# Designed miniproteins, single chains, continued (4): the designs that were tried, part 25

Each design is a single chain, and the fold is of that chain. pLDDT is the mean over its residues in the fold that is shown.

## One batch from the design tools (miniprotein)

Design m12840
Fold by ESMFold2-Fast:
Structure m12840 (fold): chain A 82 residues (1-82)
Amino acid sequence: SAEERRALRAIAEVARTLPASATATEVLQEAYKRAGLTDEEVTLAGLKIAKVAYEKYGLTSEELEKLSASEVAALAEEALAS
């Protein structure tokens, strides 16, 4: 959807601007601030990232929570391409 792609793009762009030590939570907070994302848009993007991570890399939702901002950016870019 347009909402999903908008949120994925914002998450990827924000994640790439944050330091390598930044968490997934910090990426989401900054995406809310910079792109004005809604909770629905964030949920749609998160579900798409989780699907791509599981299908391509076998990553569970618990493993996604442990990812760095740069790893989240890479997954969001792949989700945009799929």
Scores: mean pLDDT 79

Design m12841
Fold by ESMFold2-Fast:
Formats: C-alpha cells, structure tokens, sequence
Structure m12841 (fold): chain A 86 residues (1-86)
C-alpha cells in the first residue's frame, strides 16, 4: 500500500541517516533524516495519524535536533529507533 511504501521509505532513510552519523558524516546524516521526516509527515498528512508514523516522526525530530547540536551518537540512536518504529 502507499502508506506501507511511505513508512518503508521513512525507515530506510532514517537507517541511512544513522549509518552516516555513525561514520561521522553529519551533513549526510541530516540530509537522510530530513528525507525520512518528509516521508513520515506525508504519511500522517495523507493517511492520518498512526502510531508507527507518529513515533517515527518523533524519533526523527529528536535525531535531527541531536545532529544539529553535533551529537552524532545521540542522532544515530534516535534515527535507529525511528527505523524500528516505521
């Protein structure tokens, strides 16, 4: 379904963001987390709120905040949780 495709895209992009953060590539991590956030937000906007989409977006938002603060480890951990939630 389109919802499953959006959640899969959010999870895959969050996972890429976590991998980039673990590698010390904060710019790539932020870009991948941004793509994950758009996918999760579109899922909510088009299909309505779901526990999976809301939890994924919350963790992506926390991951982005950590990356913006330069905390690659916290950013990776939140993005890994986002991928699990999606």
Amino acid sequence: SDLEALLKAAGESARKGAEAARAGDLLMAQMAAGVAAVAAAVAIAVFGPSKEAEEALEYISRGLAALDAGDAEAGAEYLEKAAEAA
Scores: mean pLDDT 87

Design m12842
Fold by ESMFold2-Fast:
Structure m12842 (fold): chain A 81 residues (1-81)
Amino acid sequence: EEAIRLLEEARRALEEKDTEKALELIREAVKAAEKNPVVKELLEKTLRLVEDLIAAKDYETAIEVVEQTIERVKEILEQES
């Protein structure tokens, strides 16, 4: 799925400390999830949390949040099949 791919790219951007790119990729993932309200809401919450963690310079936790979100999105998409 496009949203999962964008989140994986965002995780890599966070590892490189390219915070602007990471946030833009998460915003694109929110747009990609427009057809799935549950996934979209989860991604919107993830975006806000990652923004706060970046402001705190807690990049390790921001990466963990994105990784957990990828797993949750995969679970939601599996249950809809």
Scores: mean pLDDT 84

Design m12843
Fold by ESMFold2-Fast:
Structure m12843 (fold): chain A 83 residues (1-83)
Amino acid sequence: MTPQELLDLYYGNHLSDIKPKTEAEKKALEQQYELDVKRLNLIEEKFGKKFTSAEDYKKGLQEALSDPELREEIEKLEKEVFS
């Protein structure tokens, strides 16, 4: 399963339902997707495992956000992507 396939399962294809009408909206969606992929990769790297289901990723994300150190790294990624 690719990171993109896992994210589609996690969001229930929610991201693909958003149709950007302006260049600014398109850029915002691309940045959100970039953050989602980078965040997934960071969590998988820190936990030393690959997520195989939407439920597994949801639990992993909740665990990551409960860790102060990993939460700080995620916040740095958000700042870097959205600058």
Scores: mean pLDDT 73

Design m12844
Fold by ESMFold2-Fast:
Parts: structure tokens; C-alpha cells; sequence
Structure m12844 (fold): chain A 75 residues (1-75)
């Protein structure tokens, strides 16, 4: 699934950008799984926890993920 691959790579880049802890990287893995399974309620809860642990807003995290996803799709 190209969408899952792109999201996985986008989350890896966001994790690198923010020097994410192993716990946050585990949450990022769970986020990719939740989105890929269509479990958007769980994905929203995980995204809020990731943003809290990174010290950024959920909106900023969404922008960062979107930006990285677009860069991956354009390459």
C-alpha cells in the first residue's frame, strides 16, 4: 500500500526532525497501523499523545506529516 509506505516514511522523517524518543517512535508505529486500518478514533488519540510528548500542537504535527508526505510523493 503506497499510502502506508508514504505515511511510514513521513513519520520517520518527523521523528528525526524532533529527535523523537523510542517511546514516541513506538507511538508513531501505532499511528501508522491505526491509519492503515481505518481506525481514525485511535489514530487521533495517538496523534494527540505524540504531539504532547514532542511539545508541539496536534495541528503542527499534522502540518509536519503532510509536508513530509508531499515531499516523499514528489520524489
Amino acid sequence: DDDRRVLRQAMDRVGQQYNASPRVRQLMDQYVDAVSNGDYDTATQIRNEISRQLGISPSQLAVDISRQSQQIRQS
Scores: mean pLDDT 87

Design m12845
Fold by ESMFold2-Fast:
Structure m12845 (fold): chain A 98 residues (1-98)
Amino acid sequence: MTEEEALKKIEEAEELLKSDDKEKKIEAAKLLVEVAKHPNPAILERALPLLKELAKSEDEEVLKVALEAAETLLANPNATEEQKIEAGALIVEIEKKL
């Protein structure tokens, strides 16, 4: 995925997250799973606030996809130490609700 494609997916996820619709939150989380694989830490930095928003959800289906995105970011060899710490904290928060 190019940087331009990743930024487009982030913009799409931001728009989807303006809605309280469960299906739109799931779509946003799926986009963030793809973005979490990106080699550019600057792209990952933009994904983290959206993952934090998804982690606030009480819906198990939304949380499961958000968990996959956070785990993907944590496993990304190009993520910074600080980004991995934030992703790990999100995983803990999400798992408490599942």
Scores: mean pLDDT 86

Design m12846
Fold by ESMFold2-Fast:
Structure m12846 (fold): chain A 56 residues (1-56)
Amino acid sequence: PQAKEIAIVQLNVHQMLKGLAPLTAEEQDLLLKGEIPESLPQDLKDFFLKQLKKYE
C-alpha cells in the first residue's frame, strides 16, 4: 500500500519535471489497485514499476 502511494508521488514529480501532463484521477486509482493504465506511455510505466520495486 505505502510503496504504491510513494511510487505514484514519484511518478507525478517525474512527469512534472519533464513537463508532461499529470496523472488523471482514473489513472491514479488504477495504479493504487496495482493495475497499469494503458493510457500511460511505456517510459512512465517502466518508471512506476522501478519506483514500486524500490519502495516495496
Scores: mean pLDDT 77

Design m12847
Fold by ESMFold2-Fast:
Structure m12847 (fold): chain A 85 residues (1-85)
Amino acid sequence: VPPASPEEQAATYERLKADIERIKKDVENAKTREEVISAGLKAVALAIRVVGDYLEGRLTPEQAEELLKEIREVGKLIDEKLASL
């Protein structure tokens, strides 16, 4: 697959980063285990999307690794939130 333009890669990265921040807020605002689990499923779907965008050339290796690291941190927040409920 031909790599996307640097502009398209930057746009993809910022969009995915915004999606991660939305999921973090969903976890923070969750009041039930079901709401936390729902946010967790969104995080898993987003991780799959990051890998897909990387394989399609829409992310650099560094961008993909950084996004996956942030998604892993969301996983820690989910575990912490579930323990608090």
Scores: mean pLDDT 87

Design m12848
Fold by ESMFold2-Fast:
Structure m12848 (fold): chain A 80 residues (1-80)
Amino acid sequence: SELEKRKAIYENAKLFFDSTRELARRYFSPETVERVEKLIDEARKKLDEMLKSNKPVEEIKQLVLEAARELDRIFREARA
């Protein structure tokens, strides 16, 4: 069902964000960690709102993909 798919994407996104936060804290500067934490917090807030408003799976997937691209960009910029 669509609700089950939305919940699965949400739970997978949470795991991804937690892993990304751990990676940032271990290997990057406090400044990079702050950027990563802020982006993850904003993405989680949006995901919560989308789940509550029963947004389509494709819209939720797009939000997660955009967050992943932004996180990748932050890490690429941080690597000197």
Scores: mean pLDDT 84

Design m12849
Fold by ESMFold2-Fast:
Structure m12849 (fold): chain A 69 residues (1-69)
Amino acid sequence: MPPLPEEGRQKLLRVVNEAMDIEDKYGPLSDEQRAEFGKLVQELARALVAGDEESAEKYKKKILEIARK
């Protein structure tokens, strides 16, 4: 995987940290939710590398929705 630009890396870390905070509040993800979460984080990282802001926003929203159950 090519390295993320610094701004993209910071955006990815913010989304992951926000999702972790939500998981801490609402309880741990199931195995199925954990697998989908990991897949969405990879999709978000690829969208950020490609500069695809529209896809990045969609994946960010899905990550946060999964964290809330």
Scores: mean pLDDT 76

Design m12850
Fold by ESMFold2-Fast:
Structure m12850 (fold): chain A 87 residues (1-87)
Amino acid sequence: SMAEKVLQLIRELMEAVAKGDKERIEKILNEARKLGYSDLEKAAEAFLKGDYVEAFKYIKKTIEKYNVPVDEGTLKAIDAAIKEFEK
């Protein structure tokens, strides 16, 4: 389904960000662009710019838009990341 594909790309993006793998982030950005996942594309662009508040807000928007099945812990982690970088 579309939600499963979006979830896979979000997971791959989060792993690339955690590892500082800019090349992988760029590949995920290009895949999101190709598939028309505009909010996920903006999230990847924001991570490449070091704008983590903007990036996580677009991740949250992507999850909501595509009704992505994420557990409560994942949503709490995203909200915590936004709060941590928002200062």
Scores: mean pLDDT 82

Design m12851
Fold by ESMFold2-Fast:
Structure m12851 (fold): chain A 81 residues (1-81)
Amino acid sequence: SNTEEARKLAEEGIKKAKEGNGLEGAELAGKGAQLAQTREEAELAVRAGIAALKSSKTLEEVKRATAAALMGIGQLFQLSL
C-alpha cells in the first residue's frame, strides 16, 4: 500500500545512495516522493534525494537527485496545508 511503499522506497534510496549508487538512490527517492501520503514520508523522500545528490558524480545524476528532492519538497508543502 502507499502508506508503507513510500517509506520503504525512500529508505532503500538512502541505502543505495550511501552504498555509492546515487542514480538508483535518486530513482527510488523520486518514486517515494510520488507515493508519499504523509509529511513524514515526503520528508524521507527529500532526505533520500539529498543523499543521492551527495553521491552524484555526473550532471545527469545531479539532475535526477535534484528532481527527486524537489518532488519531495513539493509533496511536503501539499501535505502541510
Scores: mean pLDDT 85

Design m12852
Fold by ESMFold2-Fast:
Structure m12852 (fold): chain A 69 residues (1-69)
Amino acid sequence: PSDAQLQKDVDDSLKLMVKSVATLALRNNGLTDVLPAVHAAIDKHYAQGDVTGGLRDAQDIIDQALKER
């Protein structure tokens, strides 16, 4: 495969791993209601190549949900 294809495969795998870990953590803490928003934030920023921004937005969503409890 091309270098671009290898990079895409790595990025896709990392995105799936991050979403999987987030799902497990949120489920274990009773925050499943914010899962769609967290996943959407990750997807949005990964599509823009901004992994750090995606994680930051996901953290903000989780922090907001915890603050509302």
Scores: mean pLDDT 73

Design m12853
Fold by ESMFold2-Fast:
Structure m12853 (fold): chain A 85 residues (1-85)
Amino acid sequence: MTADEIAERLEAMKPLVEAKGGSLEVERDGDAVIATIEIPDDAGNIVKAVLRLTPDSVTLVSISSSNPEDDAYGRSHIGETAPRA
């Protein structure tokens, strides 16, 4: 899967994210795709996450929540890289 194919698939998800009251921004960075997602949760808190996707990996660049407990949990996972396999 190429970065162009990843970006196309993420763009196709925008209407579904917007239907939930959130937003999804997709940007190209060379051979990588940067996805910024913002979604409200059931408690009314906003979760924001930034992911860097390549054909071989997904990295959580940043995550934050308006709920301090969820923010602390999310921050503990910043910099984690998931392999393609």
Scores: mean pLDDT 72

Design m12854
Fold by ESMFold2-Fast:
Structure m12854 (fold): chain A 79 residues (1-79)
Amino acid sequence: SARAEGLRYMQLGREAFEKKDYDSALEYYEQALKLLRDDPILTAQVLANIGKVYEKQGKLQEAAEYYAKAQKLADEAFA
């Protein structure tokens, strides 16, 4: 299923992040976003993980933008 494949891409992104392979982590998270677009909670988690990647790269403004997107989507899902 798309959900199962999206969760696998989230795991691959996390593994790449732990290896400090930030470019691969972003590519995997982008695939996860595409597959999980109908699941707002999982999408919010992916957006927060992208924020962590940008933070580790020193791109603090981009990190803040992705954290804000994740928080907004999570808030809307529980509204």
Scores: mean pLDDT 89

Design m12855
Fold by ESMFold2-Fast:
Structure m12855 (fold): chain A 69 residues (1-69)
Amino acid sequence: AELPPAFLERLATDARLRRAVDLLVETDLSIAEVAYEVGFSDQSHFTRAFRAWVGVSPGEFRRRARASR
């Protein structure tokens, strides 16, 4: 089946969120700086988008990722 345009838009958003995941795990950038780096001008909008895709806030995700050994 052909992919609808909305799916391609979600993939573009998902690619940004994948980049955000890398930055949250690999760097000490603030959540606001991570949001800016992946193309969001508003930390609140980034946090909402991230939570919708991942299920937790960016800050909570960072804490859990760093606690995993």
Scores: mean pLDDT 73

Design m12856
Fold by ESMFold2-Fast:
Structure m12856 (fold): chain A 65 residues (1-65)
Amino acid sequence: YTVVPTQEGDTVTFSVRDEAGRLLGTLTVPVAELARLEWGRDAAGRPTLTALDAAGAVLARLVLP
């Protein structure tokens, strides 16, 4: 996977693409609250990209195929 950030005003959108450059999904979060991105898996074993604040609270989560 490749993750490409695009900032628009006070938000950033992360576009997640495969090795062929195909868009798999997007994750949009407020820039002021974003501390980190974490890779993981959901309860079904699907790859996830999670945006977290400085306290570790989930801001948004993208589930990939």
Scores: mean pLDDT 82

Design m12857
Fold by ESMFold2-Fast:
Structure m12857 (fold): chain A 65 residues (1-65)
Amino acid sequence: PLSAAELDALAAELGLTPEQARAIAERVRAAGKTSFTGEEIEAIAAELGVSPGAAAALIAAILAA
């Protein structure tokens, strides 16, 4: 699992605020899934006001950890 410091560092690289990154991490944890479809990622991105590319990159990193 990613630490809070790792999540904050990755958020900075992706142009996300720490709050946006934590919201994405919460969604991933709440879903309890090991993979997400492009449609699921786009829905999360739209709800949080972030780019789908940034959301996809962060979700992939969280799931790989």
Scores: mean pLDDT 81

Design m12858
Fold by ESMFold2-Fast:
Structure m12858 (fold): chain A 91 residues (1-91)
Amino acid sequence: SAEELLEEAKRAVEDLVAAEKAGDVLAAIGASLRVIGIAYEASLKLSPEEAIEVLTEVIDYARELLAEHPDATLLAATRKGLEGLVEALRA
C-alpha cells in the first residue's frame, strides 16, 4: 500500500542519514539504493498520482533531515533523484 511504502522509504532515509553521520560509505550506498528501490516499487504498484504523493512526502522528509544534517551529500543526491522521478511521472 501507499502508506506501507511511505513508512519503508522514511526508514530507509533515516538509515541513510545514520550511515552518513557514521561515515559508513557502504551502508549509506545500501540505504540510498533501498530508497530508490522503494520509489521504483511505488511507481509500479500505485497510480501516478498516488506515487507522486508518496514520493513528494519522502522528498519533504529528506529536506527536513538535510536541514539538520547539511553534510549528508548522498541524501541530497538521493532526494534530487526522487525529484527527477516525480517530474517523469508527471510527463
Scores: mean pLDDT 87

Design m12859
Fold by ESMFold2-Fast:
Structure m12859 (fold): chain A 61 residues (1-61)
Amino acid sequence: GSVEDALAALRALDTDGDGRVSIEDAKKVLDKYGLDGEKAKEVDVDGDGYVNGGGALAAAL
């Protein structure tokens, strides 16, 4: 399992501390840890190009 490590890396990319990460950065992190980067797009329900790395993305993995 690399999900926990990927989520920790996503939190490190959250420079604003609001729990959101860009789709591009989320995809790169997921791919790096052997997860499907396309999952980041599935949780972008607002279509704003960002995902909630602490909640919605974790639920999709």
Scores: mean pLDDT 68

Design m12860
Fold by ESMFold2-Fast:
Structure m12860 (fold): chain A 63 residues (1-63)
Amino acid sequence: SRFDQYLQRIDDAVRTSPDLDTAQQRINQIRDDARQDDSLTPSQYTSINLYGMGRVIDFRMKE
């Protein structure tokens, strides 16, 4: 689904980013893309945003 594509894109951004700042910037761009995507519901936007925040926290704790 479109929703799953955004979650995968967040995972890929975290996996391929060399540092926290790069991961955060890429996740911010993905979030902005999702906000403008009319195929997503408001609850899906919220879930994508929360998922991205969780991945950034995980990255910071691991580094």
Scores: mean pLDDT 80

Design m12861
Fold by ESMFold2-Fast:
Structure m12861 (fold): chain A 65 residues (1-65)
Amino acid sequence: VEISKKLSSKLAELVEAAIRSIKEVGKPSKEGFEEGKKNVRETGKELKETEEEIELAVKALEEAV
């Protein structure tokens, strides 16, 4: 699937904050990672972002961890 949208600045900042939080724990747990993905999805919905943009943010988090 071709991705023709860029992550919004708000979603990108949220992903970067989640990555930093996970890394700062020193040993990222599966629970911490899953919580990070949940927070990205929930906050994305609150920001009225599209499902595509929310999933791109989740994928960026998965790729960076």
Scores: mean pLDDT 66

Design m12862
Fold by ESMFold2-Fast:
Structure m12862 (fold): chain A 73 residues (1-73)
Amino acid sequence: DPQLEKDAKEFVDLAIENKIDDEKIKEIQEKYGDKLPEFKEKAKEIAKERASQVSGGTSGKILGKVNSVLNKL
């Protein structure tokens, strides 16, 4: 689903920037519902790709931030 991939990419980028708020969490929950597992898996994939572009502690920080906000979904 191209829209799911686009939204997952935006969500990951916002999470890395510490810009995920409760309103964005609610938006994703309401939009994806039964597809939340698919959304979470795509977001984890994108987060790993983002983390691979950086070194050391920054990689772990990216993965930690994204995983933290995904746990709120």
Scores: mean pLDDT 82

Design m12863
Fold by ESMFold2-Fast:
Structure m12863 (fold): chain A 69 residues (1-69)
Amino acid sequence: MELTPAQALAVRAFQEAVRRLLDEGKPADKETFLEALDEAIQRLRDSGTPEQPEAIALLEEAKKRIEAA
């Protein structure tokens, strides 16, 4: 499956945030995933890459969908 550069950036940022929170002993639940999305969004805001705005938008959309579930 082919990811766009923005999708690849968003996925990596989210995966790194999830891994960090799980390594800190947080459970793999909705609250942890929402926290991981917030951390990934904040990290991407500081990155300054051309793909950053689209990657942030993808993570914000994912957060809204998880909150609605």
Scores: mean pLDDT 80

Design m12864
Fold by ESMFold2-Fast:
Structure m12864 (fold): chain A 113 residues (1-113)
Amino acid sequence: VDELLEEAIKRVTEIMKSLGVPDEVIELVKKMLESAAKGDLYGAMKAYEEFIKVLREKLKLSDEAIEKVSEYLTRALQAIQKARLSKDPETAKKYLDEAVKAVEEAFRIIKEA
């Protein structure tokens, strides 16, 4: 359900803003999630590569922190894929809630780094 995906992405964006995440990072995550929701794997991968580069080069996160962030973002992308393939709105919502939680955990790690 496209509307549920859009609402989940808005919720993720608001959580990132509340945690003080830079706008550049928010835009990359939003692009990554929107591309994944549309089934644009190339766009999602490119946004992910740019995101990791920003974490490493501008935010100067350790390799350990980047690995943990990558694990949570991978979970979020997998949850979005499951939501997209779900025929039941309640099941889709459950997977989108899992995606939101995974992104929130990723950004908790970024904030602590």
Scores: mean pLDDT 80

Design m12865
Fold by ESMFold2-Fast:
Structure m12865 (fold): chain A 108 residues (1-108)
Amino acid sequence: MEELEKRIEEAIKILEENKEDPELAIQKAMAVLEDLLDKYDIVKDIQMYAILEVGLVRIELGKLPESLKPYLEKEIKEVREKLKEAGEKALELANKLAELAEKKELEE
């Protein structure tokens, strides 16, 4: 878990340092975690959380059917509980990643 914690903290720092360029921030942060995807399921949960949150934004923008909303909300709750159990840093990274991904989706 030491390696995972260090990489999560590094990814958080990258997101904060590059927050003015959401696409670059996300790409750089995910690159830091790429080699851990096969070792730690929580890294996949962090990515999934951001994807699901962007899905809700896409529904609000009319890009996805509103009928998907209950399914996305259910999955978000399940992933959020896993992140919460994994630790504060995992939840923090997931929230920051989702916020930047949502910002990118809202940029016209």
Scores: mean pLDDT 82

Design m12866
Fold by ESMFold2-Fast:
Structure m12866 (fold): chain A 67 residues (1-67)
Amino acid sequence: MVTIEIDTSPGDVAGNAAAAVRKAIESGNDVSEVAGKVITEIYENRTKEQTEAAEKAILEEVKKLFK
């Protein structure tokens, strides 16, 4: 199980989400589980722009793991 702390401040959400996912991936955690948890925590704050920015940042980090 992965513990992720996300700063949901409007200016930092995407960068913090990407950094958290990258750190978890480097630690050998499941990418799908980590991304899902990050998005869920951000979504609970009900700001669509923050959620969309975080999803985009997470997707870019996941793409860097291509084979």
Scores: mean pLDDT 62

Design m12867
Fold by ESMFold2-Fast:
Structure m12867 (fold): chain A 95 residues (1-95)
Amino acid sequence: MEIAKKLLEELQKIIDELLRDGYITENQAKALKRIAELVAEALEKGDVETLRASAEWFERQAKYAESQGNEKLAEYFRKMAEILRKAAEEVEKKL
């Protein structure tokens, strides 16, 4: 699905930028890319529950990063949560 591919590419780009700029480790980047693949698959299947759960997970990661004083990492996690929330809303409109 074209939309799922674009979502995956956008999430991977954000993850690669976080790794390049030193905000996450290589192991964290690998884990986040696996999550991105799972959410792209959920979008392709119309699995709104998985998309919403993933958005909530990124929101929790953002709050944790903020509590550790990592405001930039928190901002990027909130961006990923918003991307996933919008994807869930678009799927619900079509199903």
Scores: mean pLDDT 81

Design m12868
Fold by ESMFold2-Fast:
Structure m12868 (fold): chain A 78 residues (1-78)
Amino acid sequence: LSANLLVQLGRAYLNLKKYDLALQSYQQALAIVEATNDPVAVAQFLKDERPNFEALVANGNKQAAVLLAELNAKAAAL
């Protein structure tokens, strides 16, 4: 399963207000991107998907807030 497909699934779940499934799909996509060991690919993923994580946080998903904080820390280290 490709990271791009998981991102599309996450966006679809977000539109359906299925926030836990959206978060799960984005976490799986991030894991695939991180497995490449390419910091540029990780930074690009953060840039592209940050608004979707922010939408999850705005809807009260605490796990999404933790993940967004971790992603911000990774971006600051690049």
Scores: mean pLDDT 77

Design m12869
Fold by ESMFold2-Fast:
Structure m12869 (fold): chain A 95 residues (1-95)
Amino acid sequence: SAGEAALKEFKKKVLEVALKEYEKNGRLPQSVDELLEALAKEDDWGVVSAEAMRELLKVLAEEYGIKIEEFYKIMEEIIKMSIDEIKKELEKLKE
C-alpha cells in the first residue's frame, strides 16, 4: 500500500540520517528529538527545526492514512540500534 511504502521510505531515510550523524560526530542520535533535529537538517524535507519536522509528520500521517505513532515507533527502534545494526538494516532496504 501507499502507506506501507511511505513508512519503508521514512525508515530508510531515518537510518541514513542516523549513519550520517555517526560519521560526522562519532556518535549516534540518542533520542527521538536528536533524530528529528538531524532529519530537519536534510534538504529533502524543506523544514528547519525538530518542531517543524513533528508538524510535517502529522501532515504525512494524514495524507497516507497512517497513525503518526507508526513514524515514532520507527524512530524509537532506530535510537536503540548499534551502528552495525543500522548498517545491516540499511543494506536490507537498499536494492
Scores: mean pLDDT 82

Design m12870
Fold by ESMFold2-Fast:
Structure m12870 (fold): chain A 75 residues (1-75)
Amino acid sequence: MAELEQQLLEEIAQLLERLKAGEKYEEALPRSEEERAEALARNIAAAPEMEELLRRTLEVREAIVNSEDLSPFLA
């Protein structure tokens, strides 16, 4: 589980770097983002420890869509 969390956090960090470079959400993320979110939700049902990671992922996604400041999610 920790490895999955680490990989997803690294992916989020890469997306934040691309967005800081002026890339659009759809240009930075693959079209399968919805499928990744759905798979993560399924994993949360089986592993509650991933709840915090899902929360951060959804918050970052919403911030990207709404063109909000992403600084709070860069940790």
Scores: mean pLDDT 57

Design m12871
Fold by ESMFold2-Fast:
Structure m12871 (fold): chain A 62 residues (1-62)
Amino acid sequence: GEEYYEGGVKAIEEGDLEAARQYALRLLALGYIEQTIEVLKLLVERFPDDKGIWEGLKKLEA
C-alpha cells in the first residue's frame, strides 16, 4: 500500500488529478482504506471545488 500512497501524493503535488485518482482506487481495491482517505483529503485540499472527491471521502468516513 505504501508505494501507491506515495505515488498518489506525488501525483497530487504534480497536479495530475487523474493519476492521483487511479492511485486512490488501487489503494481502495487492496483494502488500504485509511491511506485512500488520506489521498482523498489531499485531493480535496488541492482541488476543493471537485464535488466527486468530497462525496467519495464522506462515503469512506461513514
Scores: mean pLDDT 77

Design m12872
Fold by ESMFold2-Fast:
Structure m12872 (fold): chain A 76 residues (1-76)
Amino acid sequence: SNDPLVLSAQKILDEAVTEYDALPEKTPAMDALVQAMKSELENLQDPSLSTEAQIGHLLSIIGDQEDLKLLIKQQQ
């Protein structure tokens, strides 16, 4: 898909997965956030969604990435 909202969400998920996979220790809370981001990206790819609904899913993915970064910082 060449949808800029989907491409933005994919980039955020790719960054989150790369950071998560590089961690020496992983927690269930971190895994849950990564899985939530993956599910939201699948939802965002629904062609029936309005632009407003797509923006909502993208903001949810951004929030989950920020929460993941906070958990990673807490572990260090």
Scores: mean pLDDT 86

Design m12873
Fold by ESMFold2-Fast:
Structure m12873 (fold): chain A 117 residues (1-117)
Amino acid sequence: SEVAAILDRVEDLVQQGIRQVDLAIEYYNQGNFEEARKQMERAIDLVNEAGRLLREAAKLDPRVQPLADATFRTGGEMQLYMLLADNGEIEYKEAAERMKRGLQRVRDLVRQTRQQV
């Protein structure tokens, strides 16, 4: 179905986001803060794209709505973590680790939702 194809694409985007965050953590451990930050920004872009796709899927199948809402909230939280790190309120590595946990929760919810559609 169209919804199933969107969910498969969303899982790929979220998995890419997790890989970008893992790369950011590796770059921070190497002292490459500029590249680490770019990988975190890419992860935010990927989850925002996933959120847009899920909003369209939710119009076709209302069972997707909780996943769409959770993904939108996760994107906002990731943006907040970046702002907190940019302001020196938290370390960028801590922001990346928080982003990874959020993305892993979204991935698990994508897989659960995919079984229902």
Scores: mean pLDDT 91

Design m12874
Fold by ESMFold2-Fast:
Structure m12874 (fold): chain A 65 residues (1-65)
Amino acid sequence: MKKEIEELVKKLKELLSKPKLTEEDVNEIQEILAELFELSSTEEKWNYLRELLKKYGFEVNEPAP
């Protein structure tokens, strides 16, 4: 499970590292994000995803304080 989240985050990073994003790339990113949210349905998995995204240089919006 954690490795699956890590692999999806790596794939997302590779897509975002492209100099030019196509419409297909944007759709892939949206699908990856949807899968990550589904896999992160538990608090532990959500926190793991959040930490990984920050580690890879993504800003993660947190819900209100």
Scores: mean pLDDT 69

